# Designed miniproteins, single chains, continued (4): the designs that were tried, part 66

Each design is a single chain, and the fold is of that chain. pLDDT is the mean over its residues in the fold that is shown.

## One batch from the design tools (miniprotein)

Design m14286
Fold by ESMFold2-Fast:
Structure m14286 (fold): chain A 86 residues (1-86)
Amino acid sequence: SMFEEVKKKVEELMKEFEKRAKEAVENATSDQELLETLNKLLVELAKRVKELIEDMSDEEKEEIERIALQGVGRVLGEVTRARRAR
């Protein structure tokens, strides 16, 4: 279904976001640089998710947005913990 295809694409975007967020933690020389990079990645992710769900039903849109928000929360939690452990 279109919903399952969009869900798969959002999961792929989330994996890319996680990879780039972890690279940002490893490469950032300051907290400011890390936050600026994470904000840029979040803006890019939000734009791409919005484009993918534009033609979906309100119910499907809300479900995909919820999945994306949960994924973002998980990744940000993991990178925050990784940063504090160093």
Scores: mean pLDDT 84

Design m14287
Fold by ESMFold2-Fast:
Structure m14287 (fold): chain A 101 residues (1-101)
Amino acid sequence: ALERLRQAALALAEMVAEKTKRDKEELVAQVEAEVAELERLIEEGRLTLEELVEAARAENTLHARFILATLTGDEADREATLAALAEMLGIPVEEVRERLA
């Protein structure tokens, strides 16, 4: 669930920092803040995991597919997201798969 999303997003932030030479600590802090906000909304009953999944399915973005892959565990969503991330980062899909496992 959210912990899996957090771990995968942190691994992605590290890969983005390595390829774009952005500050890793800044990207990690942003990811942790975004996940904390999602956890807060769910705890307050303002957002459910089902609503988050539905919203992500309505969007045709890499970010939405990443959320779907980590929350649903659907292999097709996962493989499509890994392939898109590999293309974006310019690394082999196998490397992305290993780092997000």
Scores: mean pLDDT 72

Design m14288
Fold by ESMFold2-Fast:
Structure m14288 (fold): chain A 88 residues (1-88)
Amino acid sequence: MTAEELRERIERSSAEYGKPVAGEIALRQIELRERFESGELRVTEEELLERARGLPPEFQEGIREALREGRLLEAYLALETYEFLAKL
């Protein structure tokens, strides 16, 4: 799946009546953010890079860039969102 295909899937789900995919993504991001901030969820840069190997190259680069900028939480949320959408 490309980053473009992922964007189109998000847009379609958000617009589709009775399909709460965008809401589900938002709730998951809130839950993961809270667990990360509380210390319950511990993620390393190495673990994120390992998991990202299954992503399209353009998405992998986005995660690597976020990690280079010290945005560990943002990189993690992006990865989790992609993995969630890939299961739909």
Scores: mean pLDDT 71

Design m14289
Fold by ESMFold2-Fast:
Structure m14289 (fold): chain A 60 residues (1-60)
Amino acid sequence: SAREAAIAGLRAGQEAGARAVIETGDPAVGKAASEAGIQAALDAGASQEEVDALRREGLG
């Protein structure tokens, strides 16, 4: 479903961001990975409102 795809995209972005920050020491890389996860969720059919709601729930 769109919600499951959104959760998967946001989690993937969070995990990639955490890894990138550890590898580079640069928090800006973590922000870029988080933004990529948001875009992946939108591309999977989630609305901006659904992404914002999931982020408020701590999923990205």
Scores: mean pLDDT 74

Design m14290
Fold by ESMFold2-Fast:
Structure m14290 (fold): chain A 74 residues (1-74)
Amino acid sequence: LDLRRVAIPEETGARPGDRVTVTVESTGEVQESRVDADRRVYFESEAPAGSRVTVSVTLADGSVAVFEGVLEAA
């Protein structure tokens, strides 16, 4: 498995420690993680860099922000 990352847009209001669910659109793979100190989510995946993902972030106030992103090599 290779280490992958997804950048969390600043507009989401996400903070380090917030819960994240990442779904790889091509495979249906679901990864659960947390926002890291650099406002990115890191996880190991077999999906290549450039794969489209749907990201759901549970914010500190309990609201959920959803956006589409792209996997980056970490």
Scores: mean pLDDT 81

Design m14291
Fold by ESMFold2-Fast:
Structure m14291 (fold): chain A 71 residues (1-71)
Amino acid sequence: SKIEETKKTIEKVGERLAESARKRGDLESAEKIREATEHLLSKAEEVTKVVEEASRAVEEIKEAVEKLAER
């Protein structure tokens, strides 16, 4: 399902970005990325009830995660 794809994307992107921040010693960004990832996963759970609109919500969630990675 698109929601499952969204969750996997959020988890993978969030984990990679947090690891990257941690590797460069930016612990604040790493924590914020993890918090945002958890928040977005919670939002994805809510969207599961509205499957027909999942495509748009997926893109918006991905964009939010990417913006948090841009400092």
Scores: mean pLDDT 75

Design m14292
Fold by ESMFold2-Fast:
Structure m14292 (fold): chain A 87 residues (1-87)
Amino acid sequence: SLTLDDIVLGKTTLAELAARGADVRGATGIPKSAEQLIKAAKSLGATHVLGLDKNNVVVAAGSLSDAKEVLEEARKNGARTIAFINL
């Protein structure tokens, strides 16, 4: 089973996680707030969120309880999209 410890920031790709059994529920552009991110994740039944760069490399990752920190780190690290997943 996959966990957040299987994700290496700046290296692991979304495609690698999906191939290893992560359930990708959806993706969107960078939300304006953690509240918008949490609402989107809950509507998709996602447990975790990933910030992805232009090449779909994971640059931020966490559970929904860490949504604010994940969103701040995603912006800092140049994420272009947020992916909603179950590990």
Scores: mean pLDDT 90

Design m14293
Fold by ESMFold2-Fast:
Structure m14293 (fold): chain A 62 residues (1-62)
Amino acid sequence: SLDDQIDWLLQLLREHGSLDSIQTLITDYKQKAEEETNPELKEYYQKLRDRLEEILKEKQKE
């Protein structure tokens, strides 16, 4: 499913992503959430941003 693909990507970023690449994705999804007119997609982008911010915080503690 799409959710499974997203979970795989998030795990990949947690293990191998740089802080800069994760921050870039956070910025991109924040912008997409702000510009999106479809409420379901808007919520999806907001959730992705939040999950990416959690990964960024975890990696910053290393």
Scores: mean pLDDT 80

Design m14294
Fold by ESMFold2-Fast:
Structure m14294 (fold): chain A 100 residues (1-100)
Amino acid sequence: MIDEVIDFLLKEYPAAVAEWAANETPERLEAALAVADRLIEAVRAGAPKEVIMTGYAAVAVAAGVSLEELREGLELIRDEDYEAVLERLEELRERLEARL
């Protein structure tokens, strides 16, 4: 079930954020921007929810969003509110770009 993917991503998120914060570099930020761009195109192309969710969590880690913001984004993907998902991905992309 998709809810199991959400639970997994939320449980792993604090450790992933801590690891990112310890090892953040300009090169890793540029790589995260490239992931965000590919994810936006994947959403537009109708990629599977699990692919979109895992990509969203990776971008969220790099952008330093809260656990609550991650949960909200994953719930939008679950509910197929892709207009809201694309809006949030563009906001995360802008956050990453501002840190370069």
Scores: mean pLDDT 85

Design m14295
Fold by ESMFold2-Fast:
Structure m14295 (fold): chain A 64 residues (1-64)
Amino acid sequence: SSVARQLAIAQDTLAQLEAQLAELRKRAEEEPDNKQIQANIERVEASIAAVRRRIAALEAQLAA
């Protein structure tokens, strides 16, 4: 179904964002005073939260 395809795409997006977050956190350890890295972490965390909410909604649609 189109819902299953959207779910797969959202899961791929989540994996990419989680990889980006891991890399940013590694850089934050190297540059603890870098406010731009901290701002990027907050932005990526917000994006992850949004994608997780979308995944939950798509999973609920697929289960119905």
Scores: mean pLDDT 90

Design m14296
Fold by ESMFold2-Fast:
Structure m14296 (fold): chain A 84 residues (1-84)
Amino acid sequence: SVEEALKAAFEAAGKVQEKLKKIYDKLSEEEKEELLKLLEKVQELIDRVNNAKTDEEKIAAAEALVKELEELLAFLEEVEKKLS
């Protein structure tokens, strides 16, 4: 359902925000530049979810958003390992 897909995206976004709160101040300038690029991709997908005209398009956009948020989280987890 649309609500289940949006809930999954919200939960993925929450995990990203929690990780950013923990490590953002420890990021290098190069890592912050890569983060900005990943956040731009996330924003494009948020716009796709918001502009979707059908439930099927909204679900597909939300699933793509979850995937991109999971890739962003993986990037942040890799950075965190280098800080430990």
Scores: mean pLDDT 86

Design m14297
Fold by ESMFold2-Fast:
Structure m14297 (fold): chain A 76 residues (1-76)
Amino acid sequence: AAPLSAEEREKRRAALPELIEKARAENPNMSEAELEAIEITAELIENEDVETMRLLASESESPEEAVELVRKLKEE
């Protein structure tokens, strides 16, 4: 396994709001679904949810599909 260290998790957690704002600022035409996909992906990385991340990478072809897939998984 390649788990994140506690220090790396703290750095990523601290950087998440800034990364989201930067992505929004650099991509002002980004859709709500794309922003939501970025937030979900960041949350999955923070929680080391490898199964969900792998599923998104293999089965979603767009940010909109990724958001829908994660919502369905959480409704489990």
Scores: mean pLDDT 63

Design m14298
Fold by ESMFold2-Fast:
Structure m14298 (fold): chain A 60 residues (1-60)
Amino acid sequence: GERKEKLAEEAVKLGVEFHKKTTGLEPNEDSVKEGLETLKTKSIEELETRVKALKEALSQ
């Protein structure tokens, strides 16, 4: 559904930012696309938890 897709997109965006913050490197584009497809298979609750955790990590 729309909510699940938006959460997956947000989780990928935050994951990219976290990867850059922790490694200083751009993630591989194919890996990002693969990650998005994987996240689309997750539950809404899991995606919301992941988004919250990434936002918290990025705020530090």
Scores: mean pLDDT 80

Design m14299
Fold by ESMFold2-Fast:
Structure m14299 (fold): chain A 88 residues (1-88)
Amino acid sequence: MALQMVVALGVIDTLDRMVAEGKLTQEQADRIKKKLIPAALGLDVKTPLQVTDIVEAVRDSITEGVDQGLSSDEIADKAIEKMKKVAE
């Protein structure tokens, strides 16, 4: 339980920093959070090492999606897919 919360907090921090840097609007970040936070809380995270790997994979996926001009929904869906693969 606690490890999924750490992943969720890491995702929130990443999105908030991207808004502060002007890379995302607040509306885009809020839309991504609505999909990503429930997905992160639903992960079966087995070790603390997986937390770091998952958060980094999510950050990279969000950055790539933003750079490619993807919609908030597409960014969220790709990040969720990356989280699930790392958590396996």
Scores: mean pLDDT 81

Design m14300
Fold by ESMFold2-Fast:
Structure m14300 (fold): chain A 87 residues (1-87)
Amino acid sequence: SSAEKLELLERLLELEREVELAMINNEPQDKIDALMAEASKVAAEVRALLSPEEYEAFRKALDEVKASETDLEKRLELGKERAREIV
């Protein structure tokens, strides 16, 4: 469902933000590794659940957001907006 797809995309965006914040805050490497492992699991679920067209649209949208915005909170909000438009 669109709701299930959106939940996974938003969870992936949240995890990517947590990874970057952990790196910026010099958190222990084991904590960073755990967050990255969880992000990889969610990314695999996203790839399995989305159509190829939805997945490519999301990747393109995320690349555009990352290129235009450096603030992690604003990138998260913009990423969620783009995800809602795609699914």
Scores: mean pLDDT 87

Design m14301
Fold by ESMFold2-Fast:
Parts: sequence; structure tokens; C-alpha cells
Structure m14301 (fold): chain A 100 residues (1-100)
Amino acid sequence: SRQEEALALLEEFYAEVLALLEEARKRHPDRASEIDELEARLRAQRERAVEAIRAGDFETAISILLGAAFELQRFFRSMGDEELARRVSELAARVLRALR
């Protein structure tokens, strides 16, 4: 179903996001507490996006995903990590194309 496909794409997005945060911890160990706080916010956003998809509200789920991608890009740029910021941008573009 469209819901099952959207849930799978959302789970793929957040799994790759968590992997990028783990890479960020290795590259920027002095920023570990900020990365942990960001991870907690992203996990809460993921739960809300899952609930939106289950309710058939794909627009809200897409909005949450875009917000998460934007926050991640800004965070990685604040650390001077343009590579991680680019990887988030590429991930978001790929997932959004699949959701359309």
C-alpha cells in the first residue's frame, strides 16, 4: 500500500540519518552532547511522521522530513562539515523523489 511504501521510505531516511550522526560523532567528538540532543529531537520527529503516515497525512510527514533534513544540513554546516551537509541534501532529494 502507499502507507507501507511511505513507512519504508521514512524508516530508510531515518536509518541513514542515524548513520550520519554516528559519523558526525567520530569527526566532531567535542560536539557529542549537541549531536545527542539533535538525535533525540530527530527521533521524536520520526515518531510524529510515522503517526502522520498511518493517519494518511502524507503532507505532514513530508513536511517533517524536510524540516529534519534542513535542521541537519544547518547543524553540519555550523561544524564546518560541508560533506555531511551535502550527504543529507542528497538523501533528502532521493527520498522525496521516491515519495512522489
Scores: mean pLDDT 87

Design m14302
Fold by ESMFold2-Fast:
Structure m14302 (fold): chain A 100 residues (1-100)
Amino acid sequence: KLSLEELKQRLLKGNENFIKYAEEHVKDEEVLKKVLELERELSEKIANAKTFEELIEHLEEAKKKYEEIAKESKDPEARNLVLLAANELKNAIEEAKEAQ
C-alpha cells in the first residue's frame, strides 16, 4: 500500500498536470480562475496534511467545490472539465481510504 508521503507526492504532481491542462483548454476565464484558485488551495492543503484522515477531508472538500463550480457553469465544455476533476478527486479519496 502507498505511504502517506508517496500518495501526497503523486497527488501534487497530478494537480500540477491538471493546472497545465486547464490553462490550455478552459476558455471561460471565470471558470479557469476558480479552478486555478481551488487547485492552489488544494495543493497547499495536501502538502500540509499530516494524516490520511486530513488528506481525505481536504480531497472531499475540493470535490464538493468542483461540483459547485460545475452547477454554476453555463459552458458545457468547462462544466465537463470541472466534473472530470471532481471524478478524479473521487478516485483519489477511495485510494486514500484503501491506503489507511
Scores: mean pLDDT 84

Design m14303
Fold by ESMFold2-Fast:
Structure m14303 (fold): chain A 87 residues (1-87)
Amino acid sequence: SISDDVLEKLQKEVTKALEENGELAALETAIKLAKELDPKMAKLMDIALNNYSLEEIKKILEELGLKATDEEIENIKEMSEKISKEI
């Protein structure tokens, strides 16, 4: 489990990046901190930033012990495509 102090620090750093440099900087800060705190979160952020196929996304989620419906995987793919256009 992540301590409340760590979560509060994460929230403050992301909020500061948002206020000072906008939404893209806040997203980059969140990704960086998530990768440092949890390797599973790092892999989920990798899915969000890269144009993986539906089958590749499903395989990665299964390897992480996460069960997702085909509709949820399609939604992740669409979000990934939107995020990748901004970065």
Scores: mean pLDDT 68

Design m14304
Fold by ESMFold2-Fast:
Structure m14304 (fold): chain A 71 residues (1-71)
Amino acid sequence: AEEALKEAEENIERAKELREVARQLAAAGDPLAATAAHLRAIGEALDGALILRKLGASREEADALIAEAAQ
């Protein structure tokens, strides 16, 4: 349980970092790299959300994490 929670936290942190990198790349005029970083952020958020749901987190909470990474 502790290891799974830590893994979910690490996935969510990576998603937030990648989302910020994607926004910076878009601002720098690299739309392909920005899109790749954005998709990676969504993937990390999805992995983290799925782990949290297995640990008993609500669907609303998990969906909010995915939506945050997609912004």
Scores: mean pLDDT 76

Design m14305
Fold by ESMFold2-Fast:
Structure m14305 (fold): chain A 56 residues (1-56)
Amino acid sequence: GMVVEKTEISLKLLKREERLDQQALNNLRTMVDGLAKYLGEEKDKEEALALIDKEK
């Protein structure tokens, strides 16, 4: 869903710009939590968080 798609795009952008660090990952987790709640995509939240966790 939208939460997973935006998380994948954000991770790819951060990797391309060499800005992938623990703070960026924590900021993405906060975004995922808020966006999933706002859109009602709680199922997508778990998948998006798993994508972030794979990066550290």
Scores: mean pLDDT 80

Design m14306
Fold by ESMFold2-Fast:
Order: C-alpha cells, then sequence, then structure tokens
Structure m14306 (fold): chain A 70 residues (1-70)
C-alpha cells in the first residue's frame, strides 16, 4: 500500500533525526522529532501497515525515557 509505506518511511526519517539529536544531547529537539515520527507511524497504522505497531512502541518508549531525563 503506497500511502502506508510513505507514512512509515517519513516516520523513519524523523526517528533517525531524533536519534541524532538524542546522541548530541539535544533532548527537546529529539522529543519533537520522535513525536513527529509517532504521528506518521500512527497514520501508517491507520492505513494498515503491518510494521507500524512495532515502530509506534519503540518511539513511545523513546519519548517517555527522554521526558524523564529533562
Amino acid sequence: EFEAEVYLALGEIYYAIGKLDEKRGNFDSAIESYKKALELYEKALALGHPDAPAFIREVKEKIEELEKKR
């Protein structure tokens, strides 16, 4: 499914940006990127992407952990 694949791919890009910001200690920027990835993964899930649940779980854990570090 084209739309689900596009949303998942965009989410992966924002997730990668978040990981880079996290590695650099830019926790606020990392959280914003992870939240954007979450929104995109949730769109992919709504469109039936089978991999979306795993990506959603991972990014939610990242957001929660980083919010605790602030």
Scores: mean pLDDT 83

Design m14307
Fold by ESMFold2-Fast:
Structure m14307 (fold): chain A 99 residues (1-99)
Amino acid sequence: MKEKVKQESARKTTALGLQAVAASVAPTDEERQAAVDGMIALSKEVVELTQKLVELGDKETAKENVRILERAAQIVREAGLDVSELEENVKKAKEYVEK
């Protein structure tokens, strides 16, 4: 179970990173917003996986997920787009790790 959750987490955080790159290089506001929407959807999944990792005792991977979520939020802020949902997801993930 732990290995499966860790593997799924790696897939989702990689996808989040790819959407962050897409947002940073997008030539239009529509394409930038689409990438951010994708990041928000993936960030929700990463928060759920972070909770499961903490429950399974893998706080190290959970902390890495928080770092990746914080970087995603930074990229959205640098793009001048609404970061509110990403920041809320960062807060939720941090709360799970701190327990």
Scores: mean pLDDT 83

Design m14308
Fold by ESMFold2-Fast:
Structure m14308 (fold): chain A 89 residues (1-89)
Amino acid sequence: SRIEELTERLGRLLTELGKAEKAGDTEKAAELAEEAEKLLEELERLLTDPELRIRAEAELARAAAVGMGHDEAEARRRAEEWAAAALAA
C-alpha cells in the first residue's frame, strides 16, 4: 500500500538522517530532514486509523534509533513495546 511504501521510505531517510547527525554532517542532515518532512506530511494525510498511525510511528522511531547507532534488535524491541502500550491505552 501507499502507507507501507511511505513508511518504508521515510524510515530509510530517518536512519540516514540519524547517521548524518551523528557524523556532524549538518548540510546532509538538513537535506534529509527536508525530504523526510515532505514524506511525513503525505503519510499523515493518509493515516486515518489510530492503530496504523501507532504502528507507523513505532517503525519510524526504530529506524531513527538505528540511524543514531542503537542496536537494530534493541531498537525494534523498544518500538514494539511502545506500540503495544499505545495500542492497549
Scores: mean pLDDT 83

Design m14309
Fold by ESMFold2-Fast:
Structure m14309 (fold): chain A 82 residues (1-82)
Amino acid sequence: MLKKWLEIIAADIQSQRDPKKGEEAAKKAIRSLSDEELEEMAKTLVDNIKSSSDNTVEAAAEELGLSEEAKEALKKLVEYHE
């Protein structure tokens, strides 16, 4: 679930000619998730970051086998959750 969702967000961000529109679409998608979905996503993301050798978002994305677009979405997701 998480991998497919991140790839969709990444594709949307990168397909937009205006990066701000892609960012707003990503924020809207995050806000559309239920509390349960957000909690499950956060758990999966934290677990993958902890299991990575470098404890970085980039290393976690490599562990998950994410595309370059999904790596960017993962970085944006971490930023938006702060």
Scores: mean pLDDT 58

Design m14310
Fold by ESMFold2-Fast:
Structure m14310 (fold): chain A 55 residues (1-55)
Amino acid sequence: DPLEQEFLSQLSPEDQQRYLQALEELSNFVPQSSEEGLALGDRFAAILKELVSRQ
Protein backbone atom coordinates (compact mmCIF):
# COMPACT_ATOMS: atom_id res chain seq x y z
CA ASP A 1 0.00 0.00 0.00
CA PRO A 2 1.66 3.25 -1.16
CA LEU A 3 -0.04 5.34 1.54
CA GLU A 4 1.16 2.97 4.25
CA GLN A 5 4.71 3.10 2.87
CA GLU A 6 4.61 6.93 2.82
CA PHE A 7 3.29 6.96 6.39
CA LEU A 8 6.09 4.66 7.56
CA SER A 9 8.74 6.75 5.78
CA GLN A 10 7.64 9.81 7.81
CA LEU A 11 8.31 8.01 11.11
CA SER A 12 11.64 7.75 12.91
CA PRO A 13 13.53 4.47 12.40
CA GLU A 14 12.75 3.47 15.99
CA ASP A 15 9.02 4.15 15.53
CA GLN A 16 9.04 2.23 12.23
CA GLN A 17 10.67 -0.75 13.96
CA ARG A 18 8.10 -0.64 16.79
CA TYR A 19 5.18 -0.48 14.36
CA LEU A 20 6.52 -3.33 12.20
CA GLN A 21 7.13 -5.52 15.25
CA ALA A 22 3.56 -4.90 16.42
CA LEU A 23 2.26 -5.86 12.95
CA GLU A 24 4.32 -9.08 13.02
CA GLU A 25 2.88 -9.95 16.44
CA LEU A 26 -0.67 -9.39 15.16
CA SER A 27 -0.11 -11.30 11.88
CA ASN A 28 1.27 -14.32 13.79
CA PHE A 29 -1.33 -14.11 16.55
CA VAL A 30 -3.34 -17.25 17.25
CA PRO A 31 -6.02 -16.37 19.84
CA GLN A 32 -5.73 -18.54 22.93
CA SER A 33 -7.89 -16.24 25.04
CA SER A 34 -9.79 -12.95 24.77
CA GLU A 35 -7.31 -11.42 27.21
CA GLU A 36 -4.41 -12.18 24.86
CA GLY A 37 -6.29 -10.62 21.95
CA LEU A 38 -7.15 -7.50 23.95
CA ALA A 39 -3.55 -7.13 25.16
CA LEU A 40 -2.12 -7.27 21.62
CA GLY A 41 -4.83 -4.95 20.31
CA ASP A 42 -4.19 -2.48 23.13
CA ARG A 43 -0.44 -2.48 22.46
CA PHE A 44 -1.01 -1.85 18.75
CA ALA A 45 -3.53 0.93 19.45
CA ALA A 46 -1.10 2.58 21.89
CA ILE A 47 1.70 2.48 19.30
CA LEU A 48 -0.57 4.01 16.64
CA LYS A 49 -1.70 6.78 19.00
CA GLU A 50 1.91 7.59 19.89
CA LEU A 51 2.98 7.68 16.22
CA VAL A 52 -0.02 9.81 15.20
CA SER A 53 0.52 12.23 18.11
CA ARG A 54 4.07 12.89 16.86
CA GLN A 55 2.81 14.03 13.45
Scores: mean pLDDT 70

Design m14311
Fold by ESMFold2-Fast:
Structure m14311 (fold): chain A 75 residues (1-75)
Amino acid sequence: SNRDAFLAKERKILEKQLALLENERSSLSPEEQQQLAQLQEQFEQITQRNGSLDDYVDLSVQLGLLDLKRAVSKI
């Protein structure tokens, strides 16, 4: 279905975003590292329960904010 295809695509995008932040873990503050761990756990839980589009959107927003905080901390 179109929804299943869309969710599968979003899941892969989030997996890639999480992997990129994990590769940069050493550049994150201890608090940001804890946030990344929490977001990784949330992603796993959402994926296991076949979560809604809103669940993936919320996670995407939180990941974007974490990446923005990381970027700003380098200025």
Scores: mean pLDDT 80

Design m14312
Fold by ESMFold2-Fast:
Structure m14312 (fold): chain A 86 residues (1-86)
Amino acid sequence: ELAARIRALEEEIRRLEAEFRALVAANADNPEAQALALEAEIEVGIHLIEIGVARVIGDDEAYLRALERRIEVLRRAIARLREIAA
């Protein structure tokens, strides 16, 4: 179950990252959207440290929580980008 949950979250992150990149590219000329994208990328960078630590120590529960946090950051950024673009 835990391994299956991790795989599902990894697939969701891949999908959300693709959507995020597409929205950023579609709003290349919008300074507010680009500023939001930079802020989101910085927050993602911080969470990558948490993901890396969890992987190194073999804490699958910590890794799962780190993936869930990354998904939340991406979903918030995508929602904000859509609001700015509308």
Scores: mean pLDDT 79

Design m14313
Fold by ESMFold2-Fast:
Structure m14313 (fold): chain A 58 residues (1-58)
Amino acid sequence: SDKAAENAKIAAERQDGGVAATSALEGGGSPDLAVKATAFANMGYAEDAAYFAKQAAS
């Protein structure tokens, strides 16, 4: 599952971490981890971005 990672990428492209943070909050996860996932996605570290996105969504 990469839905959170995909949402993190979308947030990064729009320069709006709110999407990733909202997704994390809805899933009972951490908005801070969602922002970290977005940062890694912007750097091109897809594997790390996916890892933190999963942690954020959990």
Scores: mean pLDDT 62

Design m14314
Fold by ESMFold2-Fast:
Structure m14314 (fold): chain A 82 residues (1-82)
Amino acid sequence: SAARQRLVGLLDRAEEHAEKLAEQYGVSDSEKLQELLGRLRDAIAAGDLDAAAEEMRRIGLLLGLSPEEAERDARELRDTLA
């Protein structure tokens, strides 16, 4: 879908700027953030909603969200992509 292609494009740009995003959000491991963003992009491109939700949860935890906040955001992404 057009929405899925736009999200994939946004995630490609986020991966390119992963070091800047890591600095902005106080993440010490920019390489791990880049890896998780890539996995999320690939899951969305494949239409794998379970994998996309899991990677979104991991990103949230890496960014310092609580487990509850990370799970909420993962569910919201899944609902948006369904």
Scores: mean pLDDT 81

Design m14315
Fold by ESMFold2-Fast:
Structure m14315 (fold): chain A 91 residues (1-91)
Amino acid sequence: MILEIEIELGLLKLMLGVMKVVGEEDVALGEKAVRIAEKVFEEVKDKLSEEVAKEVEKLLEEARKAVEEGDAIKAIEKAIEALELILEDLK
């Protein structure tokens, strides 16, 4: 699980880097990034501390809202923050 989350985190960071360089909001890519983070959270939720689970849930809600507002960069940034918190709590 940890290696899988690290790979997904690396992919989201690559997505964010490309989007910032080209300066174009790819909402579909933002949606995919949020879905990846949501799926990881769902799979590990019961293994996280209550405090971390609450913070991750809040970050994913913010990421989802960013996708709805067309802010793919913000959505990916929030998804990355969520995955980093999950990794730190699981280590």
Scores: mean pLDDT 83

Design m14316
Fold by ESMFold2-Fast:
Structure m14316 (fold): chain A 70 residues (1-70)
Amino acid sequence: MSLEELAELVKLIAAQQGIRFSEEQARKIAEYLLENPEASVEQVAEFIKELTGASDEQARAIAEGALSQL
Protein backbone atom coordinates (compact mmCIF):
# COMPACT_ATOMS: atom_id res chain seq x y z
CA MET A 1 0.00 0.00 0.00
CA SER A 2 1.38 3.42 -0.96
CA LEU A 3 1.66 6.36 1.46
CA GLU A 4 -1.03 8.21 -0.54
CA GLU A 5 -3.44 5.24 -0.49
CA LEU A 6 -2.95 4.80 3.26
CA ALA A 7 -3.48 8.53 3.88
CA GLU A 8 -6.79 8.36 1.94
CA LEU A 9 -7.81 5.30 3.97
CA VAL A 10 -7.00 7.09 7.25
CA LYS A 11 -9.18 10.06 6.18
CA LEU A 12 -12.05 7.68 5.32
CA ILE A 13 -11.83 5.82 8.66
CA ALA A 14 -11.66 9.14 10.55
CA ALA A 15 -14.80 10.36 8.72
CA GLN A 16 -16.60 7.16 9.83
CA GLN A 17 -15.69 8.15 13.44
CA GLY A 18 -17.15 11.66 12.93
CA ILE A 19 -13.83 13.48 12.63
CA ARG A 20 -12.27 15.17 9.58
CA PHE A 21 -8.50 15.05 9.21
CA SER A 22 -6.56 17.41 6.95
CA GLU A 23 -4.45 15.94 4.15
CA GLU A 24 -1.34 16.77 6.23
CA GLN A 25 -2.68 15.00 9.34
CA ALA A 26 -3.71 11.89 7.36
CA ARG A 27 -0.32 11.78 5.58
CA LYS A 28 1.60 12.05 8.89
CA ILE A 29 -0.47 9.21 10.39
CA ALA A 30 0.10 7.07 7.26
CA GLU A 31 3.86 7.79 7.44
CA TYR A 32 3.90 6.78 11.14
CA LEU A 33 2.13 3.49 10.31
CA LEU A 34 4.56 2.64 7.50
CA GLU A 35 7.63 3.56 9.62
CA ASN A 36 6.32 1.62 12.66
CA PRO A 37 4.82 -1.63 11.26
CA GLU A 38 5.05 -3.30 14.70
CA ALA A 39 3.26 -0.46 16.53
CA SER A 40 0.37 -1.46 18.79
CA VAL A 41 -3.14 0.03 18.51
CA GLU A 42 -2.40 2.02 21.70
CA GLN A 43 0.83 3.52 20.29
CA VAL A 44 -0.88 4.53 17.02
CA ALA A 45 -3.88 5.92 18.96
CA GLU A 46 -1.55 8.03 21.15
CA PHE A 47 0.15 9.44 18.02
CA ILE A 48 -3.27 10.28 16.48
CA LYS A 49 -4.42 12.00 19.70
CA GLU A 50 -1.23 14.10 19.94
CA LEU A 51 -1.37 15.10 16.26
CA THR A 52 -5.13 15.74 15.84
CA GLY A 53 -6.72 16.19 19.28
CA ALA A 54 -9.12 13.28 18.59
CA SER A 55 -10.79 11.61 21.58
CA ASP A 56 -9.33 8.40 23.03
CA GLU A 57 -12.23 6.38 21.54
CA GLN A 58 -11.94 7.99 18.07
CA ALA A 59 -8.14 7.57 18.00
CA ARG A 60 -8.33 3.89 19.02
CA ALA A 61 -11.02 3.13 16.41
CA ILE A 62 -8.98 4.84 13.67
CA ALA A 63 -5.75 3.08 14.75
CA GLU A 64 -7.47 -0.34 14.80
CA GLY A 65 -9.07 0.23 11.38
CA ALA A 66 -5.83 1.41 9.75
CA LEU A 67 -3.68 -1.38 11.24
CA SER A 68 -6.20 -4.02 10.01
CA GLN A 69 -5.37 -2.93 6.40
CA LEU A 70 -1.60 -3.47 6.84
Scores: mean pLDDT 85

Design m14317
Fold by ESMFold2-Fast:
Structure m14317 (fold): chain A 93 residues (1-93)
Amino acid sequence: SLEEKIQELVEKAYQFLDLARPELSDEEIERFLQLVRDMIEAIKNKDVEKAKKALEELRAFYERHRDRLSPEAQQAFDELIKLGEELIKELEK
C-alpha cells in the first residue's frame, strides 16, 4: 500500500541519518528532515510536481555533503532516492 511504502521511506531516511549524523551539523540534520517531510507530504497529497521538486532538493543536499559521508551513508542515500523515485512513479499511474 502507499502507507506501507511511505513508512519504508521514513525508515530509509532514518537509516541514512543514523549513518550520516556524525558528519552533519544539527542545522544540516534539520534541513534533511524538512526535505524528507516535504517529500512525504507531496506524496500523501499525490502532488507529483512537488514530490519531484523535493526529490531534486534531496539530491542537491546529498551532492553538497557527499564528500563528508561514509560509503555506507552514500549507499543508504541511494536506497532512499530509489524508493522515492518508485513512489513518484506509482503516483503517475
Scores: mean pLDDT 86

Design m14318
Fold by ESMFold2-Fast:
Structure m14318 (fold): chain A 81 residues (1-81)
Amino acid sequence: SFEDEVEKLTEETKKKIEEILNDKSLSKEQQDNEIRRVLHEWAGRFQELADRHNVPQLEAQKLAFKQSKEIVELIEKLKKE
């Protein structure tokens, strides 16, 4: 289902972000650049999934907001001591 594919996409994205933020060989600027790239890829893949499943724009936006909030909260948690 659309929801299952989105959940899988978000979990894969969260794992990539954790790997980036745990990589002590990267500078803060490099980590921020890699996170930006991963988030851009997530947004594009989300839109592709919504288009393939013919999901109405408002429904897709609501789910995208919820999923992006979870990703942002993870980033904030991992950056805090």
Scores: mean pLDDT 84

Design m14319
Fold by ESMFold2-Fast:
Structure m14319 (fold): chain A 69 residues (1-69)
Amino acid sequence: SPAQQQIIEAAAQRILAAREAAIAAGDYAAYVAERQRILDETSRRTGLPRSTVEQQVLQIEAQQLADKL
């Protein structure tokens, strides 16, 4: 649904921001923990399987990287 897509897109942006912050801080463990937390929360909020949310977030992340090339 459009509402589910909006929640997933917001989650992807939060994950990308957490990744950039962790790179700047040199703290990969903090990134991994935050990524898992956001994905679990997004699964609960959308009612979609965790694996489905992860796949859709990965697709958005890949698209964001491609758009910069």
Scores: mean pLDDT 85

Design m14320
Fold by ESMFold2-Fast:
Structure m14320 (fold): chain A 100 residues (1-100)
Amino acid sequence: SKREEIRRILREMEAILEDVYNKKKAQGKLSREQSTEGTIIGASLTMNELMVFFELDPELIIKSVQKTEKQAVEWLDKMGEKKAKEKIQELTKKMIELIK
């Protein structure tokens, strides 16, 4: 179902961000600001999943998803994680197509 595919995409996005977080933390390259930003992005992904679960208006969900994408892209860009950034953009585009 579209709902199951959206959930799979959200889990994949979360895993990508978690992998980057853990890698940067292990390298001693994660600032306090970046750690806080990562937490906010994680909370935004959880909110997007809840909005889909409660079947909120598609336009509202899309706006929330786009805001989450912008936050995640800026976070990854600051850390030089180009491949993760491109994957988040790809997954966001696919998710929006499913929500429409």
Scores: mean pLDDT 87

